# Ledger of designs, part 32: designed miniproteins, single chains, continued (3)

Each design is a single chain, and the fold is of that chain. pLDDT is the mean over its residues in the fold that is shown.

## One batch from the design tools (miniprotein)

Design m9156
Fold by ESMFold2-Fast:
Structure m9156 (fold): chain A 97 residues (1-97)
Amino acid sequence: SAREKARELVEEARRLAEEAEKSEDKEEQERLIREAAEKVVEAVRALEPVADAEQQRKLTSAMFLATAALVSADLGDLEEALRSVRAAVELVEEALE
C-alpha cells in the first residue's frame, strides 16, 4: 500500500539522518543528508494521492523542508541541512498517524 511504502521510506530516512548526525566525515554526512532528503521526497509523493487535507499540509511542509535541506547541503551548511531533514521526517511520520 501507499502508506506501507511511505512508512518504509520515512523509517529509512530517519536512520540515514541519525547516521549523518553521528558522522565525523563531512562528505559522508552530506551524502547521508541528501539520501535522507530524497527518501522524504519519495515518501511524500507516495502519500499525496491518499492524504486528506490536514495530512496534505504536513506533506507540503515536509517537501519544503526536504528541499531546504538539499539547498543547505549545497551551501555547505550541514547543521541546518540536518535540522531541516529531521523536521521533514517528523512531519511525514505525523501524516502517517
Scores: mean pLDDT 89

Design m9157
Fold by ESMFold2-Fast:
Structure m9157 (fold): chain A 91 residues (1-91)
Amino acid sequence: SELEERIKKNPNDAKAWNELGKELYKEGKYEEAARYYLLAIGLDPNYAEAWYNLGVVALKLGLPELAKKYFEKALELDPNFEEAKENLKKL
């Protein structure tokens, strides 16, 4: 895929790892998606969207306490992250 080619050319492309995680999430491959979101935040710890995506995956994996921590981290990095606020209200 285009994202796999981007990662092969530059494995430090945090955005490409996040986008690959999003593709796996759409396929229902939640644990694999989480792994790639973790790679994205390992490369860029201030990547609010990747923290949010980890929270969404944690909910799919039945881990609401972990999801809460990830949504809180996304909001610390981006206080205007409305989707993270809405998910926290439901937890």
Scores: mean pLDDT 89

Design m9158
Fold by ESMFold2-Fast:
Structure m9158 (fold): chain A 59 residues (1-59)
Amino acid sequence: KAKELVEKLLAGEISGAELFKALNLPPEEKADEVERIITQVALGRLSVEEAAERLEALQ
């Protein structure tokens, strides 16, 4: 699930490429939007749950 993937990415357990593969997202088309979502989580402006919901909406 996207929530677990976001948590693993923030912990450094998976790469961004693995996140894109697991979510079936096209890196060149969605990279900037995914990066913004992850950055908002890292800054504490967005919860992991909300980020997961937004990432799944990009599929």
Scores: mean pLDDT 74

Design m9159
Fold by ESMFold2-Fast:
Structure m9159 (fold): chain A 70 residues (1-70)
Amino acid sequence: MSPKLVEYIERASRAAAAGDLEEALRIVEETRRELGDEAAKIVASSAATVAQAYGHTELAEALKKKREEL
């Protein structure tokens, strides 16, 4: 993976673990603008998995929905 993609995955995963819906979605959109739709899907998918693992169900569903719309 590109170094930038890894950075976005790590940032989004941290936001997801914290339950920060606004920040997680913002990072996915930033990834889309910088690296394109496929990179944003990867970031959204990774963040959704982390959100689900931490019990943030609403955040996980929002990230899954965002991934489907990319």
Scores: mean pLDDT 84

Design m9160
Fold by ESMFold2-Fast:
Structure m9160 (fold): chain A 74 residues (1-74)
Amino acid sequence: LEEARRLLEEAVEKARQGNLEEAIKLLEEAARLAEPTDPTTALLARQAVEYLKQGNVDQAIRLAEAAARGLRRR
């Protein structure tokens, strides 16, 4: 889950920079890695992808940060 958290943090940085393509790729990879052990984190990452596709960058960043915080408790 350490790698999933790193990918979520990188996705937030890319989204803030306006690099939405890279942010989506990182969020999808984080969701894939997290799903077997933390389906809630995977769901939050996938929801963040959907918000980025809609152009709602602020909401996507909030969801990705929430997902990363969940992983810190493990």
Scores: mean pLDDT 81

Design m9161
Fold by ESMFold2-Fast:
Structure m9161 (fold): chain A 64 residues (1-64)
Amino acid sequence: GKLYEVTIVGDKPGLLSDGSVVPPGTVLLGTSVRLSSDGKHYLVTLTDGRQLLVGVEDVEIKEL
C-alpha cells in the first residue's frame, strides 16, 4: 500500500488515539489519510495502528 510521510508543523501538537500527543517537528509514517467531514482535521492511520488527529494547517503530508 502507499505510505505517507506526516510532519507536524506550526505550534500545535497532534493527538494520538492512545491519548498521547505528538509535538511540533515530529515526523511519522502513515498508511492512510482521511479529511474530516468539516474539512478542519486530518485523520491519519499510523504504521503502528494508532490514529493521529491533526489540524490541516498544522501538518505537511507527503505521499511516498
Scores: mean pLDDT 85

Design m9162
Fold by ESMFold2-Fast:
Structure m9162 (fold): chain A 80 residues (1-80)
Amino acid sequence: SDRERLKKAFNKLVDEYQKIKDKLSKEQREEVEKLINEISLAILNEDYEKALEYAKKLKEKFPELKAVDELIKVIEEILK
């Protein structure tokens, strides 16, 4: 299901963030966590356009978070 695909992709993003968290500054961690929370809320509300907006912003600011590419792809497939 779309919900299961989104949860899997989102969990991969959270897992990757946890692995690189110690390499980021406090300010960078706060920004990533804010964007992840906004993505999570948008997914919960089935606001996929908003989820895509925040995921793209996260990718632009933190290109080291490779898992965001998979999340963007899943959201774009749902919006088709």
Scores: mean pLDDT 88

Design m9163
Fold by ESMFold2-Fast:
Structure m9163 (fold): chain A 66 residues (1-66)
Amino acid sequence: SSEVEPLVKQLSDPDPAVRIAAAERLGEIGDRRAVKPLWEALGNSTDPDPRVAEAILAAIRRIVAR
């Protein structure tokens, strides 16, 4: 999907609401190209908002279950 690349960039947005929305949309799209960027965002995350990590994990599970 042409939408995957801008959503992957939004995983690094300074606004946690934007990062959560990007992870949720990547999960909905189900494109496996997002799996590595999602794991990298999770593994390197020092994010103070735990909802971001929860959204990333949910997205990964949704993509790999397809």
Scores: mean pLDDT 79

Design m9164
Fold by ESMFold2-Fast:
Structure m9164 (fold): chain A 84 residues (1-84)
Amino acid sequence: MSIEELEKEFLKEVKKLKNPSVAEQLLNAIKSGDEEEAGKLLRKLIESDDRSAKLFEIIGRLAEHFKLEEVAKFAKGMAEAEKE
């Protein structure tokens, strides 16, 4: 899947959220390569009840592409935890 396709899938999942602003800020942090900011925003998203396994999977794939290894690992772990 291309970055453009991953971004489209991300925005599609974000539209299902009650508060899309945190997820939108996370995408911007990932695209800028700011691993510390992306990690903080990912934690805010995880602490909300407004999340999905699909969203975390997409975050992990995007973070891998932008070389944010810790964010990618954390997001993939959360995607596995949210499978149900």
Scores: mean pLDDT 78

Design m9165
Fold by ESMFold2-Fast:
Structure m9165 (fold): chain A 80 residues (1-80)
Amino acid sequence: MAEELAEKIRRALEELERAEPVALELAPPERREEVRELLEEARRLLEEALKAAKEGNVEEALEKYREALRVVAELGRLLA
């Protein structure tokens, strides 16, 4: 579980890093700061989730991962 979760989180971090420049380009100029803030929040949560997973704190890792997914969903709404 923890190993699978850590891999999913690592993959999500890589995908977020690749998506960052695209998200900023797609954002209306007036919302680019909001998009940057959400990207930073999602990255922070995923990094915290990864640390928890590596430490064997599966419950904490899952909670932080779910929080990150909510932030990513908010990003999607903002860019739609």
Scores: mean pLDDT 83

Design m9166
Fold by ESMFold2-Fast:
Structure m9166 (fold): chain A 83 residues (1-83)
Amino acid sequence: DEKLEELERLLRRAEELLRELREAAERGDRERAEELARELREVIRRARELLGEIELPPTVYTGRLLRLIGLELDAELLLRQLE
């Protein structure tokens, strides 16, 4: 479960980055928001790669994939608000 542990670490990091991104967006700090979004996209990319390498039950795989998609959509929406 080494890859699963790494996936869970990446998911926690992504949620942390999304929280920070939301705070930066609320302050109108475009530069900070763009930096956080870049980091978040890299973490999500890594998590998606790991998810593709792990043999998980279909329901667990789908749940993790939807969570990653949700994080990507939330980040894009927040950046869009900053123009």
Scores: mean pLDDT 83

Design m9167
Fold by ESMFold2-Fast:
Parts: structure tokens; C-alpha cells; sequence
Structure m9167 (fold): chain A 56 residues (1-56)
């Protein structure tokens, strides 16, 4: 799914490509998943925060 590609791109550090997929997926679900990842994987905090800022 586009959601799976989105998170794969995030993990690869390809934030611009990930952000471009957001209009094709549920933004609320994407934000919720990213916030969950902040709790579960604090090692990825900087990357996730940068992507969340791009969502704003």
C-alpha cells in the first residue's frame, strides 16, 4: 500500500518523497503512526520530527 511505501521512505531518510505521498494516504493515520514511532523508537526522533514539520 502507499502507507507501507511512505514508512519505508521515512526509514530510508527520503523525506521529500515520503511527504509527496501524503495526499494519497490518510494524513491523520500517518501522523498517529509517526507519533507512535516517537514513543517506540526515540533513536529516530529527529527524522520523524522533521517529517512531522513538513506535514504542517
Amino acid sequence: SNMDKFFELVEQGRFDEAAKLLPEIDKEKAKKKLEDWLKSFPQHREEIEKLLKQLE
Scores: mean pLDDT 74

Design m9168
Fold by ESMFold2-Fast:
Structure m9168 (fold): chain A 69 residues (1-69)
Amino acid sequence: SSTPGLSISLKKSQLTPETLAELAKQVGGLTGADPQKAREAAAEIGKMEPGQSKVFTLGPIKLRVTVLE
């Protein structure tokens, strides 16, 4: 309850392989998560459609991602 969650909003056109790789690195740095888990989350984000929102559990951290048009 006192632990802040991370929330990010991304435009669908920004979901390129390069942007997703950068997100995976940033998430890995923030959470200390395995690089593979971070990449899996980034790949899932890349498949999201505009208007979708998902929560990813990366170790003890929850990341909410919303995709915009």
Scores: mean pLDDT 75

Design m9169
Fold by ESMFold2-Fast:
Structure m9169 (fold): chain A 60 residues (1-60)
Amino acid sequence: SPEEIKAEIERVRKEYEELLARWDEQIKTADPETAAQLRAAVERHRKGVEIYLKELEEKA
């Protein structure tokens, strides 16, 4: 239902924000090479989340 989809969108956004905060802390304490690899992984994950959220919004 539209209500369930909206709840899922909010859940995904909240979890993503929490995950970004954890990754940001890891990047700040990592060496430059590891930090670069982590930033690349974060960017790949961001694209996946954006695609998933767009698909959910199109269904709502």
Scores: mean pLDDT 83

Design m9170
Fold by ESMFold2-Fast:
Structure m9170 (fold): chain A 98 residues (1-98)
Amino acid sequence: SKLDEIVAKAEEILKEMEEILKEALELLKQIENHENILKAIGRVLRIIGLVLEARKLLEELKKTTDVEEAEKILREIEAILKEVKELLEEIKELLKQD
């Protein structure tokens, strides 16, 4: 019921993060300036770390039976998505400056 809805939302967010990682990797291939490549690599590595953290939180979420704890974990996953989206926009900006 409510726990299933929270898990489903978290799984949707993780899927979106994995799609953003794929987009970030494709943008990285288009950058030609060496300094911008290094900056973009740093952002891609941060996105990878955040995706791994979100996967760990999703596994913790699936083990909880407490709705309040599940809502707290979902908020943490939502905050990770926000940071992942911000990192993608920074990579897009690096490509524009390239």
Scores: mean pLDDT 91

Design m9171
Fold by ESMFold2-Fast:
Structure m9171 (fold): chain A 61 residues (1-61)
Amino acid sequence: SLRERAEEALERGEELLEEDPRKGLVAGARGVQLGREYSPEAGEEMQRRLEEMRKRIEEKL
Protein backbone atom coordinates (compact mmCIF):
# COMPACT_ATOMS: atom_id res chain seq x y z
CA SER A 1 0.00 0.00 0.00
CA LEU A 2 1.02 3.65 -0.33
CA ARG A 3 1.16 4.02 3.46
CA GLU A 4 3.48 1.03 3.82
CA ARG A 5 5.76 2.27 1.04
CA ALA A 6 5.85 5.75 2.60
CA GLU A 7 6.83 4.31 5.99
CA GLU A 8 9.52 2.11 4.40
CA ALA A 9 10.93 5.04 2.43
CA LEU A 10 11.23 7.15 5.60
CA GLU A 11 12.72 4.24 7.54
CA ARG A 12 15.25 3.78 4.73
CA GLY A 13 15.98 7.51 4.78
CA GLU A 14 16.65 7.48 8.52
CA GLU A 15 18.95 4.46 8.16
CA LEU A 16 20.88 6.12 5.34
CA LEU A 17 21.07 9.51 7.06
CA GLU A 18 24.15 8.60 9.14
CA GLU A 19 26.09 7.09 6.20
CA ASP A 20 24.94 9.30 3.31
CA PRO A 21 22.81 12.31 4.28
CA ARG A 22 21.97 13.12 0.66
CA LYS A 23 20.57 9.65 -0.05
CA GLY A 24 18.76 9.72 3.29
CA LEU A 25 17.01 12.97 2.41
CA VAL A 26 16.08 11.66 -1.06
CA ALA A 27 14.50 8.55 0.48
CA GLY A 28 12.72 10.70 3.07
CA ALA A 29 11.35 12.99 0.33
CA ARG A 30 9.99 9.92 -1.47
CA GLY A 31 8.25 8.92 1.76
CA VAL A 32 6.65 12.37 1.99
CA GLN A 33 5.42 12.10 -1.62
CA LEU A 34 3.88 8.66 -1.02
CA GLY A 35 2.37 9.80 2.29
CA ARG A 36 0.70 12.78 0.59
CA GLU A 37 -0.78 10.44 -2.03
CA TYR A 38 -2.21 8.29 0.77
CA SER A 39 -3.71 11.13 2.87
CA PRO A 40 -3.03 14.75 3.90
CA GLU A 41 -2.42 13.62 7.50
CA ALA A 42 0.13 11.00 6.47
CA GLY A 43 1.85 13.56 4.24
CA GLU A 44 2.14 16.00 7.15
CA GLU A 45 3.51 13.27 9.44
CA MET A 46 6.11 12.24 6.85
CA GLN A 47 7.03 15.89 6.17
CA ARG A 48 7.69 16.50 9.88
CA ARG A 49 9.95 13.44 10.00
CA LEU A 50 11.86 14.67 6.95
CA GLU A 51 12.33 18.07 8.64
CA GLU A 52 13.77 16.32 11.72
CA MET A 53 16.23 14.52 9.43
CA ARG A 54 17.32 17.85 7.94
CA LYS A 55 17.85 19.29 11.43
CA ARG A 56 20.11 16.37 12.34
CA ILE A 57 22.24 17.01 9.24
CA GLU A 58 22.51 20.74 10.02
CA GLU A 59 23.77 19.88 13.52
CA LYS A 60 26.65 17.97 11.90
CA LEU A 61 27.85 21.04 9.98
Scores: mean pLDDT 81

Design m9172
Fold by ESMFold2-Fast:
Structure m9172 (fold): chain A 73 residues (1-73)
Amino acid sequence: SAAEVLGRVLAASPDRERTAQTLTSLMGRAMEGKADLDEATRALVEAGLDPSTAEEAARAILEIAREHERLLS
């Protein structure tokens, strides 16, 4: 699941606190419809994730946000 992807990314992060804060911030922005894949990926790379892991995490965040909006509609 997308949530499991985020859990694994966090567990493998060299800086868990920074990664957790970045993931939380991006989730909030995605839930408000204010985050896109490129922006989320860049933020996660800046937090210390490699580009492929950052993109996977960004896609998971956007998927969770879209699924949440769909279920509330």
Scores: mean pLDDT 81

Design m9173
Fold by ESMFold2-Fast:
Structure m9173 (fold): chain A 98 residues (1-98)
Amino acid sequence: SLEELFKKFVEALLNGDTDKAQEILDELIKAGAEVVEYNGKTFLKISDDIYVDLDKLNEAAMLPDPEEKRKALKEAIYKSVEDALAGKPHPDAEKYIE
């Protein structure tokens, strides 16, 4: 599923494996994940209930501390674009992060 593939993508980011993360991102897009642009922000739509702020995701991926990286990755996941703009985190973000 796209959700299981997204979990593997997040795992690669947490491990600092940028090459593996890029491979999985390409597979997510091929499997139906969409890049959505809204008000100058870019999101990756995994499903109707999972949107990822790609700017926040890129910032999180650059963090050297594992705990800060995990926290920042959770803050990049939203239930909708509207929730992201309102600063409302995804209530189930934890289930996508190991």
Scores: mean pLDDT 84

Design m9174
Fold by ESMFold2-Fast:
Structure m9174 (fold): chain A 58 residues (1-58)
Amino acid sequence: MVADSELSEEARKELKEIEKEYLPKIIQAARDGDEETAAALAEEARKRSQEIIDKDLA
C-alpha cells in the first residue's frame, strides 16, 4: 500500500480484504504452475486496489 497514511481506515481494510481474497488464489495458481492465472489474479487485485485508492484519495 503506497499511501496508507493518506487513506481512511475503511479503505485500508478494503485493501487488506482484497489481499486476503486474492493472495491465496495467486499462491494456488503459482503452485499449480499456472503463471497466466496467477498474473491475471494479481492484475485483478491491483485494479480493485487502485479503484479503492482513487475513490478514497480523490
Scores: mean pLDDT 77

Design m9175
Fold by ESMFold2-Fast:
Structure m9175 (fold): chain A 60 residues (1-60)
Amino acid sequence: MRFSDEELELVRKYLEEHGTKELAEKVVELLRQRRFAEAAELLGLSVGTVKRMPEEVKKF
């Protein structure tokens, strides 16, 4: 699975609004590398939730 640049930008903005810019940057980097388990650990979420994040962010 792979996020588009547009989806990564939406996730970054969402995470910056609800957390720290540093965390948002790290998560986006991990998602670009398809390291979903590590991104999920940083966010305290499941891998499934992380993979669905672009869809959820688009709703808000």
Scores: mean pLDDT 75

Design m9176
Fold by ESMFold2-Fast:
Structure m9176 (fold): chain A 64 residues (1-64)
Amino acid sequence: MTKEEIEQAEIIFNALPPHVQKKIQEIAKSDLSLKDKIERVLELTRVFTENTEAVYKKILELAK
C-alpha cells in the first residue's frame, strides 16, 4: 500500500466540490461492486483529473 497513492487520493477528494464528495460517499456506502464504484467515481471526477484505478480505490476507502 503506497503512501503516495493514499496522499494523492486524499488531495483529490478534498479538492472536489462538497456535493461531489457527498456523491462519492454515497457510492462508497452502496452495495455496488468495486468495479462499478470505481467507474462511477471516475465519471464524477473526470472533469478534474484522470487517475489510476488504485487511486480511485483509495478515494472510495477514504469516503467511507
Scores: mean pLDDT 71

Design m9177
Fold by ESMFold2-Fast:
Structure m9177 (fold): chain A 120 residues (1-120)
Amino acid sequence: KAEEYLKEGDRAFQNGDYEKAVEYFKKALELEPNADIYTQLGAAYLKLGDYEKAVEYFKKAIELDPNNPVAYTLLGEAYLKLGDYEKAIEYFEKAISLAPHLQRAQDLLNKAKEALEKKR
């Protein structure tokens, strides 16, 4: 049953309907809490601009699966959006340590470092 809500949530996310994606991912989470659902729910909040909720759900994903480079990359993106460049750098470096060839994490790490240097 959780898989049906995940499929509908993914479809809503792909269509840019992030509020509907949140609704379906929350329903999936109530039936079967797991790291991937927390990551998808966090990603939907990140797209909605609710960066504080995105951080909350990515942290829950990492608690269940501490070796997930995607969750660390997305957590870094949420902190980057919040202007917490030091935390963004920390989590991007963790993502790269787990997956050194993950180009998105490397690109975002460089962006966070540049933003930190321009902070006056």
Scores: mean pLDDT 87

Design m9178
Fold by ESMFold2-Fast:
Structure m9178 (fold): chain A 97 residues (1-97)
Amino acid sequence: MSPEQLREAEATVYIMGGYVAMKYKDYELAIKYFEKALSLLPEDDPERALVLTRLGKALFEAGKYEEALRAYEEALALDPDNEEAREGLEKVREKLA
């Protein structure tokens, strides 16, 4: 396995850890795991939009609305059809209005 493939596999472990942290409402841990996953994924990886969407959710639940807004906007820049990111962005805008 190449070092690149190994890093992508490691990113998947952090993504799963983030989901588990979200389930147990440990939003600070979820944020750390999703940020680590993003650091391991290539810039052109299609998984980046999904991870940014999940990071946005974790940031929103932690009350970090401005950071959540940025994460959702970045997710939509990568995947404009991401319904989950669109819904998250609207919820964040309601909090910041």
Scores: mean pLDDT 86

Design m9179
Fold by ESMFold2-Fast:
Structure m9179 (fold): chain A 95 residues (1-95)
Amino acid sequence: SEKEKLLEEARKYIEKGKEAFKKKDYKKALEYLEKAIELLEKLKDIKDPELLELYKEAKEGYLKIAKETEDEELKKKAKELAEKIEKIIKEMLGL
């Protein structure tokens, strides 16, 4: 299934983002999370529990990057991306 492939690839990018974050490579962590979101966006606005979970994990990743990075441009970008993902989550939930 195309959906299953996109979800699996997005999960792998989220895991790569977490590993980059552990190494304090916040720029690389953000880039991996952005790749995960690009894959998830291909699935459209569907009510899928795994899709919702992966968006929530990416949002938390962005918020952690924003908290830990000393780079003000990266902090701002991570916050803006977290807000974008929150809107997607709310739309998926009919909020």
Scores: mean pLDDT 86

Design m9180
Fold by ESMFold2-Fast:
Structure m9180 (fold): chain A 58 residues (1-58)
Amino acid sequence: ASVEEAQFYSELGKELIELLNKGEYEKAIELAKKYGIPLSKDDTNDEIENNLVRAYLA
């Protein structure tokens, strides 16, 4: 993946974590699903980051 892709997924991860911290689980799951990223309301920040890394490094 390019630097631009890595930056995009970094920002996406921050947005997903922010939505989860606000309790907006449905919006977070919808956004993750749009980009093919597995996400659950029970996921930790580390699990979210790992799923993002897998998405753009694959």
Scores: mean pLDDT 70

Design m9181
Fold by ESMFold2-Fast:
Structure m9181 (fold): chain A 55 residues (1-55)
Amino acid sequence: RKFPPLSDEELAEAEKKLLKVFPKEVVDKIIELIKKGDYYGAMKVLLAAQAELAA
């Protein structure tokens, strides 16, 4: 499924959800990468953070 770039409203909602499970530093990195349009980098950070929580 193709998703358009996230709006500021959607970014705020995503940040809120991420902050419930990840440290602020990790969430800030993900949001910054998304704002730059680096969805690949954002995905890499998210997957690494999820792996750390799973371990």
Scores: mean pLDDT 75

Design m9182
Fold by ESMFold2-Fast:
Structure m9182 (fold): chain A 55 residues (1-55)
Amino acid sequence: VRLSDAERALRTLAELAARERVPREEAIGVILDFARREGISLSREEAERLLAEAY
């Protein structure tokens, strides 16, 4: 996956989590796990920022 495609996927996951009213901590875990699996360097703080923009 290209970086830009991976970034779009992360944003989509954050938006889906917000829409489905997933608990914030659970959504952070899902985003971090996805990033790790795709080889994306993402910190917890960055994941929290993505969710804050979506929630």
Scores: mean pLDDT 75

Design m9183
Fold by ESMFold2-Fast:
Structure m9183 (fold): chain A 59 residues (1-59)
Amino acid sequence: GPLAVATAPVPATSPDELALRPGDRVEILAETPEGLALARSLATGRTGWVPLSYLEVVS
């Protein structure tokens, strides 16, 4: 999927969520119309849900 970068700290409050720091790069695997993305961290390989509002698509 498209590559994106975290623009703000992203907390994970459940095991299904992906915690990110500003500048972390992810691959977007799926998106929902409600503004959530299923993303994979390029640094750690972990996957989880993250709000699209925290991500900026870079390619």
Scores: mean pLDDT 82

Design m9184
Fold by ESMFold2-Fast:
Structure m9184 (fold): chain A 68 residues (1-68)
Amino acid sequence: SPAERLLAELRRVLADYRAGKITPEEAVQRVLDLVREAAGLPLSDAERDRVMTEVQRFLDELVAAEAA
């Protein structure tokens, strides 16, 4: 599904960030691109909530890492 593809892309961005392959700025830009893509897709409310929950979790982790 489109939601599963977006979740797979989000997990890839997080994995690349954790591995030090991309900068925090690059990670944020990729997540914003995925959020913009999600807004244009015919997702159910449950699928949208799932994607946005993973996005929020990612951003919380990124903010915590940058504050350390």
Scores: mean pLDDT 81

Design m9185
Fold by ESMFold2-Fast:
Structure m9185 (fold): chain A 67 residues (1-67)
Amino acid sequence: SMAETLRKQLADDLAARAAALAPQIVEEFTRMGYPAPDLDALTARLAKVGYNGGVTVFELRLQAAAA
């Protein structure tokens, strides 16, 4: 059950990071003159694929386009 506990902790950590970061990314897209992504869709995407702090707006757009 250690693997299940670790997976849940990772999922919770990713969800928390996604929820904190997604609004900032939406604001930055708007500031840069790009169409703002949907907040809920972006939050779900970040929680699923993870975020490494160094991901650029360009990389996030590529991930969104690939979905």
Scores: mean pLDDT 66

Design m9186
Fold by ESMFold2-Fast:
Structure m9186 (fold): chain A 90 residues (1-90)
Amino acid sequence: AEAWNNLGIVLQNLGRLEEAEKAYKRAIELDPNFALAWNNLGVVLANLGRLEEAAKAYKKAEEISGKDARILNAEYLQKNKELAEELVEE
């Protein structure tokens, strides 16, 4: 599940939003309780203009984690930063 979520983050950073959506959905298929993947899916769907689907994904992330989506976004930003540094410095 984590590998697919990490792939989604990389694809999102490259602007490949539809591929990022598929990667996050695959992470959720492997672990339906992966709150971070649900939150990341919401971000991608919002960027694609699919706001109702984004809202549902965020709500699912909150229900699973018992946390505000803003808290999950902070974790996402940190993970995204780590992956960006890995890609630049290999």
Scores: mean pLDDT 71

Design m9187
Fold by ESMFold2-Fast:
Structure m9187 (fold): chain A 66 residues (1-66)
Amino acid sequence: SDEELYKEAMELIEKAEEAIKKGDFKTAGRLLREADKLASQLPEEKKKEVLERIRELENKGVRLAI
């Protein structure tokens, strides 16, 4: 369901934030990429919420590369 997919994406983002705190930017980047892939399958409103959270973490020194 979209709800479960959204929760999974948000959980990946939380794990990425913990990786950033540990200085593991490679793991953080992978987790943010997976969250972005899940977001692509969400309806527009939920997609925007996930992408906004990814953007917040990018501001902590991690960039999501396409």
Scores: mean pLDDT 79

Design m9188
Fold by ESMFold2-Fast:
Structure m9188 (fold): chain A 66 residues (1-66)
Amino acid sequence: SMMEEEKKKKIKEIEEKKKRQLEKIEELYKEGKLSEEEKEKAIKAVEEEKKRLIESIESGKPVEKV
């Protein structure tokens, strides 16, 4: 298991990375480079991946395809 401090650090890094990804999606949409459907799918994918990664870190399970 990872130490609690390491878990918190990794969670913060994931949150910051996902926040930046969401901001870029919004920017691309405003620039007309993404459709509304593409924007919604991209946002949902980012949010689902964020939940999955944070849950994996909190549970102490590595998310690996073995």
Scores: mean pLDDT 77

Design m9189
Fold by ESMFold2-Fast:
Structure m9189 (fold): chain A 55 residues (1-55)
Amino acid sequence: MREEALRLRREADQALAAGDNDKAITLYKEARDLARKGGDVALAQSLDNEIKRIE
């Protein structure tokens, strides 16, 4: 679960670098939800903060 959350975060970072903010937000939200399900509170909080910065 954590590995998939980190992969989605990496894809979100790439989308953000490409200027696709909507895609980046979607991927960060998916990564955040996986981190929450896996009990990784620190990763989920980090991802939530990144979403708020873009929104």
Scores: mean pLDDT 81

Design m9190
Fold by ESMFold2-Fast:
Structure m9190 (fold): chain A 56 residues (1-56)
Amino acid sequence: MEPLSATLTVGGATYTLTQDADGTLTLTDERGGSLNLGQLSQAEAQAVMARAQASA
């Protein structure tokens, strides 16, 4: 699985969205806090990334 990364802004805070090789999607804030979003399919991860980029 191709690793993906994108930056998104929600409510004035900046987050980094990353996908690991096993398909796990993780949201990391600028202070190093992380939230595991679970294992998404490649299509679901791409849709999230595309939506984040379109919102910028």
Scores: mean pLDDT 66

Design m9191
Fold by ESMFold2-Fast:
Structure m9191 (fold): chain A 61 residues (1-61)
Amino acid sequence: SARDEKRAIAREAARYASENVSQEELDRFLAEVGELVEQGLSVEEFRERVEELLKELAEKA
């Protein structure tokens, strides 16, 4: 399902982020991703938004 695909994307992104940023920044990232899961976005829109957040997170690290 779309929800299961979004959860998989979120899980993979969280794993990647945890290797590269502080706990504080990881917690903020996870909160934002969690909010996006509940927004009713398409899987493609969700993926694009999560990738955008990851790029912003990487620039701060």
Scores: mean pLDDT 78

Design m9192
Fold by ESMFold2-Fast:
Structure m9192 (fold): chain A 114 residues (1-114)
Amino acid sequence: MADENVEALRKIYEEHVSPIFKKLAELHIKIWEAAARKVRDGDAEAFMKALEEEEKKLAPEIIAAYIAIADEYAKQGKLESAIALLERALRIAEKYGDKASAEEVRARLAELRA
């Protein structure tokens, strides 16, 4: 089931999203696969902990991907979508204590809301 779901998601992203969204999808797939390799016996609590550990390792790349997608949407005049993506990036930066990325995202949010 898991491997089939990952392949199905990859095909959807390949057919329906820009290359910039594919990078974000690939990062999330890598996090899920890495967590699944650590926790194979169906322990949901251990699996969630492994997901957070892998997400923390890739948090800078995930934040950068969300910022890049938000920049693309802002250039298209889709400001509400850009703001939503930046708010997601800010939540990740704050969750993992990335103060530098959090400050960058807050500055970008202030500019789009002005």
Scores: mean pLDDT 75

